# Designs tried in a protein design run: designed miniproteins, single chains, continued (4). Part 85

Each design is a single chain, and the fold is of that chain. pLDDT is the mean over its residues in the fold that is shown.

## One batch from the design tools (miniprotein)

Design m14944
Fold by ESMFold2-Fast:
Structure m14944 (fold): chain A 73 residues (1-73)
Amino acid sequence: EEELRRQAIADLRAAGVKEIKITTKDGKTTTYNIDNVSEEELLAILKAIADAARKGQAGEEPDFGISLTLEDP
């Protein structure tokens, strides 16, 4: 689990991801900075991604919207 979290952060940084925004169905948005993300925040991000992927495969609307902010050139 710890190795997977570390790898996920490294992959996101390599892809140029600066921030991850998670928006709930009620419109609440939480912004996570990839350089300062905590273990608890990373778990929340992973849960949101997993839920979105699972519901996407089932043709359902996910409970969370996910947006990635890339570094501007």
Scores: mean pLDDT 68

Design m14945
Fold by ESMFold2-Fast:
Structure m14945 (fold): chain A 77 residues (1-77)
Amino acid sequence: MAAEAEAEARELEEALRRGEISEEEAKRRAAGLLARHWIARGYSAEEIVAAAEEWASIADPENAALARAVAEAARAL
């Protein structure tokens, strides 16, 4: 569920805040959570990849990096 994915994202933020993981590691894990969330909601991996690559092309650098990570995670599913 979306709420469950948000709870896991909060746990990643907490771990990052405590210095238990790096910011880049937190982004990679968050990207994996987002990809799995969209699959669970009925989107295909191909649809998620296409949408994430589109967002990466128009987003600022930070959001573009996250979008590319989501596309990579979706390709691995």
Scores: mean pLDDT 74

Design m14946
Fold by ESMFold2-Fast:
Structure m14946 (fold): chain A 88 residues (1-88)
Amino acid sequence: SLEDVKEGLEKARKAVDEAIELYRKNPELGKRHIDGIIGMLEGAAERAKKGNPELAEVIQKGLDEMRKRADEAISKIETEEKLRKQLE
């Protein structure tokens, strides 16, 4: 249902936030977790497209928001790490 999809997207957002935190400590593992979550949502959106285009749109919007959030967070972490190493 739409409600179940919204609940799933909320859980996915929390998982992405946890994976970003993991990225700060272990970039390779954190990136792998982020990519896994995004890939799962891409698959869900594609499957929904054929039977329920409106549901697919909700999943796609959530996916796009999470992808942007992860990309921006990773970019910021990498910039901060680079600056930190220049000061040490």
Scores: mean pLDDT 85

Design m14947
Fold by ESMFold2-Fast:
Structure m14947 (fold): chain A 97 residues (1-97)
Amino acid sequence: SAAADVALIKEAIEEAFKKMGIVFTDEQRKEYEQWMHMVLLLLEKRYDAALAMVRDMLAAAGLPIPADDELRADLEAQRAAIEAVVAALKAARAAAA
């Protein structure tokens, strides 16, 4: 499931940060959870919800907001990259078993 794939990504990221001695501040944790929610939306192919979230994030950061078709293309490319990471994590776990 998409939720299981997000959990796999979160486990890999948080384990890596723990090994490096990196501790999130409360603000960094909120930003991290916001990005993980974006990853969930992309894996579920909920592009309209992801697009709205990206627009809100760009506006909050004072950054220019691209056209919806450009943002959609970027989100589709990001989803493909996320799926490749999930596949690699699953392959690594299978090899370790």
Scores: mean pLDDT 85

Design m14948
Fold by ESMFold2-Fast:
Structure m14948 (fold): chain A 88 residues (1-88)
Amino acid sequence: MEEKKKKLEEEGEKVIKETEEKSKKGTPELQEAHVQGVKSASHALLKDPKSVETVEKIAEEALKDPKAKVTGEGALKLAEATKKVMEE
């Protein structure tokens, strides 16, 4: 149980870092918004891993907005990683 939570934290950190790197090409305000969005998704999944389906739906909605695409991609990766960890 504790091991799964640690793996989710590690995957969250990786996705947050990737989101920060990908959003560096945009404005500082957009970069901060993307990082905060992915952090929120990571926190929600750490609090309740069963919210994976909700996070996926939110990520799919974000992908429809060009300004939120980076956040959506990060949230989707977090949901996929959460599913893999929970199945272990």
Scores: mean pLDDT 76

Design m14949
Fold by ESMFold2-Fast:
Structure m14949 (fold): chain A 64 residues (1-64)
Amino acid sequence: MEKLVEEVAKRVEEELNIELSEEDREEARRLVEGFLNLGFDEELATKMAYMLLAEDLRGRRGME
């Protein structure tokens, strides 16, 4: 699990050129775990988590 969360965090940080908070990393963990619980494989769960987290952070950055 931790390796998947770190992969998501690293991709988001590299793409958006930002530093993720601990809260953002916890959200990444929840997203990955959620998709895995739905029966998604690790690769797809990681991709979906990354896409959702990146989109959420872009929205929050635009507002803040």
Scores: mean pLDDT 77

Design m14950
Fold by ESMFold2-Fast:
Order: sequence, then structure tokens, then C-alpha cells
Structure m14950 (fold): chain A 89 residues (1-89)
Amino acid sequence: SSIERIRREARRMLRASPKYAGVSDEEFDKIRIELLPASEMPFPTGIDGLRGWADPETKTVVLNSDLPMLLQSLAAAEEMGKVLEGDSR
């Protein structure tokens, strides 16, 4: 599925950083990924702006499904990073 590919690529991107290299597959798998078209996003998203949204409390990442796959994966990496950093609050 596209969600599984996005999660795999985001995980790979994040683990390239020493900050996230030690994060387990189980920790990444706890994060829920939702794909929504731009019209259903709570704020404007696009190539030159916000590409997604994260809620660390619910461990949920929402991505703009209208973006190319590479940008969806980059957005997933950015938003999953916020979830991982917010786990203590």
C-alpha cells in the first residue's frame, strides 16, 4: 500500500540522522498515517508550504495525498519526527 511505502521511506530518512537512528520499528509502527486530499486538510498544504500535520498526543500524522509520493514521504519524515519528539509531553 502507499501508506506502507511512505512509512518505510520516512523511517529510512529519519534513521539517517543520529537523533533517530536508535528508534525501533515498533516505535515507528505506533504512528498512525492518514492520507487526506488538500481540500480536507485543516490548513493549506502544498509543495512550497506545509505538507502535513502531526498530533503527538494521538501519535497521528496526516499527509496531503495530492502531493507527489516523494513529497508525501518527506512530509511523513518531518511529521513523524514531531510525534517522536512530543512523546514526553
Scores: mean pLDDT 77

Design m14951
Fold by ESMFold2-Fast:
Parts: structure tokens; C-alpha cells; sequence
Structure m14951 (fold): chain A 79 residues (1-79)
């Protein structure tokens, strides 16, 4: 069963896209599309999917960690 509600998935994916646009604008669209596919195909948490997508697209570990942190901050603020 999908663990996250549609609202939670959308909120986290939006936060991931916004974080990616700020930290890696040239890769933001690719990160978003990859993360969305990972959520849909493998049922990953959207935040985890975004981090995995960024790593797969060749972003540095430091930048990937920063994206993950920004996603967490945005998700918490939207509660």
C-alpha cells in the first residue's frame, strides 16, 4: 500500500522541486521528473526520491545533502 497521502506526496515533491531550483537550477527539472518516477514506480518517499535523483544525475554529496535539508525545511514550514 502507498504509505503517503496524495497531499503529502505533492507537498514533498513541490518542496523538492523548489529546493532543486535554488541549489541546482540547471538540473531542477530532471531531478523533479526522476524523483516523480521513483515515487510512482518504486514507492519511495518523495524526499528520498529527490535525493536519489540528484545523486544519479551526478550532483556532489554535499549538494545532495543540502537539497535534502532544504526539502525537510520546506515540508516542515508547510505543515
Amino acid sequence: MIKYSKDEVETKLEAAYEAAKELAPEKADEIYEKAKKLVEEKGLDPGTAAVQAALDLGLSREKVDEIGRKIGERVEKKK
Scores: mean pLDDT 74

Design m14952
Fold by ESMFold2-Fast:
Structure m14952 (fold): chain A 59 residues (1-59)
Amino acid sequence: SLLEQAEALRERAKELEAEGRTEEAARLFDVADQIEALVRAGRHREAIALLMETMEALG
């Protein structure tokens, strides 16, 4: 689900923090929070678009 994918992004952000990549981690936490908020608001298309853009940026 989109909420589970937001949780996966938070786990990835924790890995980036452990690597000292704090600014990148903070941005990824913000994106995960935005995806969750969009899902809770019923804005699923926007949540999917943001997730896809984020995953593309991560590789």
Scores: mean pLDDT 85

Design m14953
Fold by ESMFold2-Fast:
Structure m14953 (fold): chain A 117 residues (1-117)
Amino acid sequence: SEAVEEAKRLAAEAYARRLAKLGGDVKVEDVEDPKYRERILVQAVTAERLRLIGDIVQVRLQLARETDPARRAALQAQLDQLQARLAAFQASDDLQVVIDAHPDEALRARVRALLAA
């Protein structure tokens, strides 16, 4: 049915747009293949989360060694922004909708456990 194929295409485009918002470099063609959907979801979610955690760790290490009050204040502001961004990413309705749209319940549980850690 042409209507079914059009509905699948629109759903794949919507999914790709949501993944892109989460820092995923995804194409609609990739999300149309169920074999690659799992890989794209894990890559997009993991890449953004690991980037934010890496940045937080680096700023914390700099802050631990910094003695200048003005530079400490700037590093603390940067740390606060990164922590707020990580919390917003983990709590994102777009992220939860993207995870819930995946048919594999075990994968959804693994991704949620990764985000909670």
Scores: mean pLDDT 76

Design m14954
Fold by ESMFold2-Fast:
Structure m14954 (fold): chain A 79 residues (1-79)
Amino acid sequence: KKVVKVYIGDEDGEAAAGVAIIIAEKLEELGKDVEIYLGKALSEEEQKKVEKEVKEKQKNVVDVHKDEELEVEIKEEEV
């Protein structure tokens, strides 16, 4: 089963959570798991709230990465 990586660079925690949930829900309908990457534009507290809400609503979310620099990440497969 392929894990889909989704990058969310929104500055609004509610918008970031909503978009992540919608994408995860659609990917679940397609039988896919998802890994969410949150941009550093969100505060640490908002990132934690987004992670909690997304994981509570969508079981196909395998992880939520916080405070990621989406432009350059040498240890990850995606930029």
Scores: mean pLDDT 70

Design m14955
Fold by ESMFold2-Fast:
Structure m14955 (fold): chain A 70 residues (1-70)
Amino acid sequence: MKKTITLTKRVLSDEELKAIEKAFNVKITREGNKVTIEGSEEDVNKAALAIYYITHLGLSVEEAIELAKK
């Protein structure tokens, strides 16, 4: 599956994106404020949910990853 997200509230650093990529076994590519996530449907949805928790709920990368894995 491939999903593209536009980062409108907060820009994630390359280090933050790499942490999410590693946690969910997905490939993440960034083009400006757009992030494309590639992987299994479940893993892509969990990675996207983690990004949502960071950008919209203000969670840390570590907290967002833990919550999205549940």
Scores: mean pLDDT 81

Design m14956
Fold by ESMFold2-Fast:
Formats: sequence, C-alpha cells, structure tokens
Structure m14956 (fold): chain A 80 residues (1-80)
Amino acid sequence: AEEFLKEVKEKAENALAGARADPSKADQYIKELAKISSEAWNKARQASPEDREKYLEAAKIAYETMQEVRRLKAEHDAAA
C-alpha cells in the first residue's frame, strides 16, 4: 500500500509536469490519472483498514491531479 501510494504520487507529479510542458497532451494524462484513481479505489475496497487509508490517499492524489490537468487544458484551449 505505501509503495503503491509512492508510485501514484510520482506518476501524478510526472503527469502534471507533462501537461504543463505540453497542454495538447492533457487528454492522455487525464485518462491515465482517471485509471490510476479507479485502480486505487478498487484496491482500497479489498484492503485491510491500515492499507485502505493509503489506497484512498492515492485515489485522492490521482483525482485531484486529474482535475488540475483538466484546468490546464481548459485554460490553454481558451487562450488559443
């Protein structure tokens, strides 16, 4: 669970950095983050109470990062 949370945090940071560098690729990062959030939720439902908290945190990070990437895409599209 802790290792999964660490991996999700790294992937979220990379996706956000990628979207900031090239907002035209935002849709691929949104799709990736949505998949990660869903996977984390599924793992949380099957996890022990201790591990569940870490998976829920991972789901939250992925979801919040996805929303930020969506905002970056919207701002980029509006500026065009």
Scores: mean pLDDT 82

Design m14957
Fold by ESMFold2-Fast:
Structure m14957 (fold): chain A 61 residues (1-61)
Amino acid sequence: DRYRRLQRETFDRVVRALRTGEEVELQYDSDEERLAIGEGLERAYRYAQRAREEGRPLEVR
């Protein structure tokens, strides 16, 4: 599933960027890709916020 793969890849990239302090560039060619990337980004920020609140390190797959 390309949509779910994009969500997961975006999640992993954003969580890694938040952990390392690196910039992440997100590119998309369609509205479907933009939505998948947007969902991955939202999930990554929610995950990072929760990890911060629990005092846990950020983990990527």
Scores: mean pLDDT 75

Design m14958
Fold by ESMFold2-Fast:
Structure m14958 (fold): chain A 70 residues (1-70)
Amino acid sequence: VVTDARVRVTGVEVERLPDGRYLARFRVEVTLTTTDGTSVHELEVEAEGPTPEEALRRARETVRRVGEAL
């Protein structure tokens, strides 16, 4: 059972896709505390948008939702 969770953004990248959209990629460090101890995991969160700003906004919102779901 997870008793505490912490999410930290360690890197951000934006890439233009062949179809003219943009892909934002966040490198995320997730620290999970359970009854058995603490573990650290690295994840990548990706989101697409019609502009770099929109892709970054969507990726950031996904990171926030992941933290809330833990």
Scores: mean pLDDT 78

Design m14959
Fold by ESMFold2-Fast:
Structure m14959 (fold): chain A 61 residues (1-61)
Amino acid sequence: MSLAERIAVALEEKGLITPEQRDEILRIAREKGVEAAVIAMVNATPDEKIDEANLVIQQVA
C-alpha cells in the first residue's frame, strides 16, 4: 500500500474526510499515481482541519 493510501485511510478514520472522499483518493492513487492523490487529498481536507491533517500525516510518515 502506498504512503498516500495509508494517509487517506488515516484521515478518514480521524473524521477529517468522508469515506467517499477516501475511496476517491485511493482510486486516484491507483489510476493516476501518488502526486494526483496528494492533490486530491489536500483539496478534500477543509482549511480549518489542515493542522489536524498535518499531525495525521506526520504520524503515518
Scores: mean pLDDT 74

Design m14960
Fold by ESMFold2-Fast:
Structure m14960 (fold): chain A 85 residues (1-85)
Amino acid sequence: SREETLKELLEAARNLDEQSFLKILLEYAKTPDGVPTREVFLEAMKNLLQDEDAAKELENAFYTSSNVEEFLKEVEKILEKVLAE
């Protein structure tokens, strides 16, 4: 389910596990005819969130983060708010 996928993404983000995080998103993204780009992963996450405020925070984190670890830390905060945990 969407909630289960978000919880798996939160766990991967908490552990700074880029490989697991990308694998979860790749399974969700179902990209036709190509290797998923950075933008495809962003759009997949926005679709999973189904929350305009969270999607905006995610997009901001995506473009302002200096590296993957920083991005995953911001994703953790966003997902915790969305899941109300």
Scores: mean pLDDT 74

Design m14961
Fold by ESMFold2-Fast:
Structure m14961 (fold): chain A 89 residues (1-89)
Amino acid sequence: MEQEEIDEFNKKLRELTKKIIEAQKAGNEKDYLKYQIDIHILVLEKLGEEEKAAEIRRMVENAQTIEDLKKVLEYAEKLVEEAFKKKFS
């Protein structure tokens, strides 16, 4: 059970990493940022922060500009750091 959850997480992470590489190769900065944010959403969900993950998803949907997406990514990174400190302290 626990190992299966880890394997599913790693599979999704690898799929998102491939999408990031393809977006970067295509020069699609918007998709590149969205897929990076999706990685942080996966990490938040893995850490049990489902409500925070849902908030980030909504922020991405409402983002209109590259600058908005960069701010969402920074916020997601901060939430992941806080979640790690909370879980492993």
Scores: mean pLDDT 82

Design m14962
Fold by ESMFold2-Fast:
Structure m14962 (fold): chain A 88 residues (1-88)
Amino acid sequence: MTPAERALLEEEIDASLALMKYSIYKKAGDLKGAKEALEEAIRELEAALRLADQIDSYGGLSRAQIQASLEAEIERLKKEKEEVEKKL
């Protein structure tokens, strides 16, 4: 595992933890907390996307596949954030 691969994995872990916070806040009806957790997850995934530029392949996926997956997840979360903001 390269330093860049490890850093990407750590950003993905942090994004997963932020998404767990989002799920908990949403269930509790804390829309402000849910929005803040989504913003945290988006920031971590955007950091992972930048780190993917330093990776040729990881876990059987090419750089292009890693980038496409991260971009799709970021776009999905941005739409989810817009839906939360409509309820604030």
Scores: mean pLDDT 86

Design m14963
Fold by ESMFold2-Fast:
Structure m14963 (fold): chain A 66 residues (1-66)
Amino acid sequence: EILERLRRGKERARLGREILDAGEAAGDREAVLRGIGLVLDGIGDRLDAALAGGLPIELADIEKPI
């Protein structure tokens, strides 16, 4: 289920961003680092879903900057 995997990655990225924002507001570096980790995990999950789903290389290339 490509759409479900893409939605999961997007949700993880959003959750990570919210944790990051909350951590910054609270001055909590550990929360900020966790938020960053979740954002990166969400990005990786979306890239994996794109590749596994057979999406065009063009889209995958955009998600994989060099």
Scores: mean pLDDT 69

Design m14964
Fold by ESMFold2-Fast:
Structure m14964 (fold): chain A 60 residues (1-60)
Amino acid sequence: MEEALRKEFEEVKRDYEEGKIPKDLAKAQLDYFISLGKEGRVSPELLKEAEEWKKKIDEE
């Protein structure tokens, strides 16, 4: 996967866990990565992680 996209994904997770961004914004950012994964622009691994994180946020 692309290093820059992985870093952005990790930053979204960290910002959400630190309370810097609200749930709806975090989900919107994860939807962006999921969209990129469905277009084949990110690795299947990153797509799966983004889908799992969105599910985790939805369960809160």
Scores: mean pLDDT 79

Design m14965
Fold by ESMFold2-Fast:
Structure m14965 (fold): chain A 70 residues (1-70)
Amino acid sequence: ALEAAARLYAEAQKANASHETMQQVIAAIVAIVAGDREAALAHLDKVAEMMKDNPAVQAAVEAARAALLA
């Protein structure tokens, strides 16, 4: 899950995501480290909504979501 979230962080940076979007990515990483799957998924959903028009970020969100649900 952390590897997928780190990849999401990199894709969001490449996309010049807003600082609010980057804060949601960081919050998802913090939730993953804390073992809070529900909070992690909620923050990933916010990133997906904020970056809905960026397919690379959408793919990274889906990869992180799949890793959390495995």
Scores: mean pLDDT 83

Design m14966
Fold by ESMFold2-Fast:
Structure m14966 (fold): chain A 70 residues (1-70)
Amino acid sequence: SAEQEALLAELEKLLDKIIEAVKAGDFESFKEYLAQLQEVIRRALEAGVDPERIEALVAEAEKKIQEILA
């Protein structure tokens, strides 16, 4: 649905912001975006977004963060 696609797009934008905060060493922005991410994930699950799609996006972001921290 259009609502599900909008929530997935918001999720991707927040994950990108989290990655940029990690690159910048900006712990305050990281905490803020992480809290926003949890809320968007909750809303996406309530809207019927496939949990597997959410998990794939989060896993890709986690991989990028690990590469930055290595």
Scores: mean pLDDT 87

Design m14967
Fold by ESMFold2-Fast:
Structure m14967 (fold): chain A 82 residues (1-82)
Amino acid sequence: MKVTEETFLSAEVDDPNAKEVEAPQEVVEVEEVEVDGRKLVGLEADGARGLVLAAPGDKLHATVIETDSGMRVLKVTVTTEE
């Protein structure tokens, strides 16, 4: 994958003072790129950007994690709907 201007998704932050923001202000799909038959979707929330691989019908849930250093990471969960 070639990604040049985005903060990658992190499933976890290795920071004991990291705080998960209850709800990002807004999550927007900003980009779609097809990778290995799935769409790579760019998401933006509260100043953080992230990428996730999603199939048609998948549900996306995003949370912003703020580290002690003030770094914001977008955590995205993909749920496949039958």
Scores: mean pLDDT 55

Design m14968
Fold by ESMFold2-Fast:
Structure m14968 (fold): chain A 60 residues (1-60)
Amino acid sequence: MDEEEFEEYVKNKDYIGLEIQSGIYSMIGGVSSVFNDQDSVDYYHKKSDRWQQQSDKIKK
């Protein structure tokens, strides 16, 4: 349910906010990988990657 928040960051060109949230999701995914929870790893890494890619597009 982060789609609307994601869209607001993109509209506002808030690449810093996108990057911070991406980092948080990446950290959660990393913790999940320690417990061999592949579903959580995939879920959070996908979120992290999407938020980071949008941050990178805005930052360029």
Scores: mean pLDDT 78

Design m14969
Fold by ESMFold2-Fast:
Structure m14969 (fold): chain A 110 residues (1-110)
Amino acid sequence: SPLEKIEELIKQILEVIDEMIELAAKVNPETAKKLEEMRKAIKELFEELIKAFKEGDYKKAIRLFIAISLHLAGMETLGRIYIPELAEEFEERHKRINELLLQIDRILKE
């Protein structure tokens, strides 16, 4: 179902975020803690998106999707600023996240 596909894509995005946090923790534990806080907020926004989608509130789902995309971009930017040694690792993971987000966007527009 479209819902199951969105849930699987969200799981994959959170797994990529976990990779970013693990990399950050080895270099800058303080920045890793900030990324963990951002991950929690992103997870809560995804749970709200799933609820809105289940309720047929597609306008709310799209608004939440935009908010999530901005938070994910902020996470990559924070990583690059505070751990410039991992900039390429964060850019590659942000690219993977954007490819997964594009798949969610396509499902939301169906």
Scores: mean pLDDT 89

Design m14970
Fold by ESMFold2-Fast:
Structure m14970 (fold): chain A 67 residues (1-67)
Amino acid sequence: SAAAARASAEAALAALPAVAEARKAGADPISIDFALLAARVEADMAAAAGNDELAAALRAGVEAVEA
């Protein structure tokens, strides 16, 4: 459902600060890459469901972690 897609995207967005902290703490780069890939998939799903603002926020959040 659209509501489930929105909830999933919101949960993924909320998880990005923890991914950023894990990266700074020296977590395995492959594990970080998989987490960021999951967030990108959530962004694509959010966009497909019409949640363009959530998709943009997720994509911006992923780019911020990679910077």
Scores: mean pLDDT 85

Design m14971
Fold by ESMFold2-Fast:
Structure m14971 (fold): chain A 85 residues (1-85)
Amino acid sequence: GKEEAERAEKLGEELGKLKIDEDAAAAIGIGLANAKGAGERGASEEAKKGIDYSEKGLKAAKEGDTKKAIEYGNKGAEYGNKGEE
């Protein structure tokens, strides 16, 4: 719902301020955008899962684990897309 959409937007702003790998940033950014869309459509479970994976991706990126950051970002995008029909 609205809370999940707002949380995804806030995390996207945080991502934009980070100096991390470009591919990791892109994957996490897509995951957060999809989670925001799912939240706006009321797909709260999909939005929450997308946010949780995107947060794990952000943490991995901050720790320098680019491979895990991309994996988590892609997983977040998958969950956000499930709210899209």
Scores: mean pLDDT 79

Design m14972
Fold by ESMFold2-Fast:
Structure m14972 (fold): chain A 67 residues (1-67)
Amino acid sequence: SLMERIALHELMTEYGLSREVAEQILAAVRAGDLERAVALLLEHAPHLSREEAERLVANIQAGLDAE
């Protein structure tokens, strides 16, 4: 989907994640496993706070749900 491509690009370019990690986060969000998506973000981008990671995951989910 368009929102999946936007989220993947943002995770890679703004947060410095590898494609593989970004795809795992997106897959977790699509599965409704938001805890896993947050955990992956904090593991691979430890400079993010938990609150920032939770907000990013919520924004990705909202974008996918709007499709």
Scores: mean pLDDT 84

Design m14973
Fold by ESMFold2-Fast:
Structure m14973 (fold): chain A 73 residues (1-73)
Amino acid sequence: MVTRSVTLELGPALDDDTRVTLTATSQGSGNVTTRVLEVPRGVELPPVELTVQVSSASDPPIVGRVERERLEP
């Protein structure tokens, strides 16, 4: 197996406290790497790199996903 990386951009600082779920999925192997961050209002984070095991270098690209959920007080 080989490892591939994807860099996910979180975008600009948000107006509300937000839970950010970062997911990198290998379409070939089905392997998934998930990172969950709770980002306070007005805080900007740098891009996050996620690594995923793939079955071969010829596997389909890794699909990165950024999900944002507003946190209620």
Scores: mean pLDDT 75

Design m14974
Fold by ESMFold2-Fast:
Structure m14974 (fold): chain A 75 residues (1-75)
Amino acid sequence: MKVTAEVEVDPEALPQAAIALAKASMDVGAKVTMTAEGNRLTIVAESDDPEKVAEALKAAAEATPGVRSVRITIE
């Protein structure tokens, strides 16, 4: 199942957010692709447990200073 996270981040926090979100997704075993465009990160993760991936991404976003918003969609 596919989980898409769209995260808006302060420009200075973008590298930290990218690392944190990618690591959180990989730590729960998801196959991940990540795209950065301006101040927005889009993460697409494939997993058999989309709720765990969504929770991990939310926790990582909350732990990262400079994250302004996160929107998670399960497809």
Scores: mean pLDDT 81

Design m14975
Fold by ESMFold2-Fast:
Structure m14975 (fold): chain A 91 residues (1-91)
Amino acid sequence: GDELAKRALELAEEALKLAKEALELAKNAKTKEDIEKAKKLILEAEIKLGLALIELAIAKQVGASEELLKEAEKAIEEAEKAIKEAKEALK
């Protein structure tokens, strides 16, 4: 349980990093190539977030500690917000 919650946290942190990189590229985009790169980073962040949600769901079922579950949930929420901000910057 706890190892799955830790994996969910790691995946969410990876998604957050990718989303922040995508947001920076989107804000400074001057070429079509920059926009395409930002879109790819958003897709990678969404995939990592999806995997984090799966790992968290399994961690909850097998009885991971409440502290680790809350930490993973917070990281997932931060990643979801960052992905949304990156997507909005490309509109």
Scores: mean pLDDT 87

Design m14976
Fold by ESMFold2-Fast:
Structure m14976 (fold): chain A 88 residues (1-88)
Amino acid sequence: SATEKKILELLEEVRKLVDEADRALAAKDYESAEKLIKEIDEKLKEIKKLFDKANLSPQKAREVATQYTALSIRRIGIQTEIDLAKRK
């Protein structure tokens, strides 16, 4: 469906943003990393919203939930690293 396609596109966009945030952290560019986390959070909210409205098969729902969870874990890791770096 169009909704399924949009969810998959947003998941790919979040993955790219997470990879970009990891690069910003490696460069110690915490300002850029925080800005990227905000974009990630907005796109994850949109994915959740579309997922709740989507008539996905149980198999597709599981696949989307698995990818969403993996990206959420990576996002938490990035935020944790930013917070630790700012703690002095």
Scores: mean pLDDT 88

Design m14977
Fold by ESMFold2-Fast:
Structure m14977 (fold): chain A 80 residues (1-80)
Amino acid sequence: MDSSLLKLDDSAEEMLEIYVKQSPDGLISVSTLKAILGHKFGFSLSEIDALIEEVAPGKTSLSLEQALEVVKKAEEILNS
C-alpha cells in the first residue's frame, strides 16, 4: 500500500496511538496534540485550541478517546 495525501488523517491517528502507548497513563499532552494536528491538517494553533477546548475544556492532557474526538472534529471541518 502506497502513501497518499488522504493518509494524513490516518497518520495523525497513528501518531496519537504511538504517543499514548509510550505514556504510562495513556494521555496525550495538549501541546503534542496541537503539534500533530497543526502539521497533519494545516489548522492554525488557535483553531486546534478551539477544537480541544470543545472536547476537553480546561484540560492540559487528553485521553486517547478525547484526542481521537478532536481528530474526528478536524476531519468534519475539512469535509465542509
Scores: mean pLDDT 72

Design m14978
Fold by ESMFold2-Fast:
Structure m14978 (fold): chain A 62 residues (1-62)
Amino acid sequence: MEVELAFPLSPGGPMVILRITHSPSGTTVEIELSGTDVRAVASDSSLSAALKKALEEFEAAL
């Protein structure tokens, strides 16, 4: 299963693109800031753990 979500980082700001790929082998979360090289990728067997790790890495890259 693959899900893509897009939301603005701030009102009128650049778009954040979140992609979640879930498979029997695990979950991969990719977050990128549209129009930039700012990107974070994390994988875990748990969806919540993968999301948390990717978000923390993305915020650190800002």
Scores: mean pLDDT 78

Design m14979
Fold by ESMFold2-Fast:
Structure m14979 (fold): chain A 75 residues (1-75)
Amino acid sequence: MLTDEEVIEKIIEVYEKNKDKSFEERFLAIVNTFLELLGVKEPPPTSLDEAIRLLRKLPKEDQEIFLKALEKAGY
């Protein structure tokens, strides 16, 4: 089981690797990494709308970790 801190660290890493990409590409890379870390078996999202839909399906605790990670990454 990953700690909240480990999830946040991975999200920051993905943000840094994608910082020169568009907002959409960077956000999709972050969401895809987060869903993979949670073991979500749904197909990876290919659009912002699909990414937001999948995030909203997650437990509130996971959504809160994601928001905290985004804040630390600079969103």
Scores: mean pLDDT 78

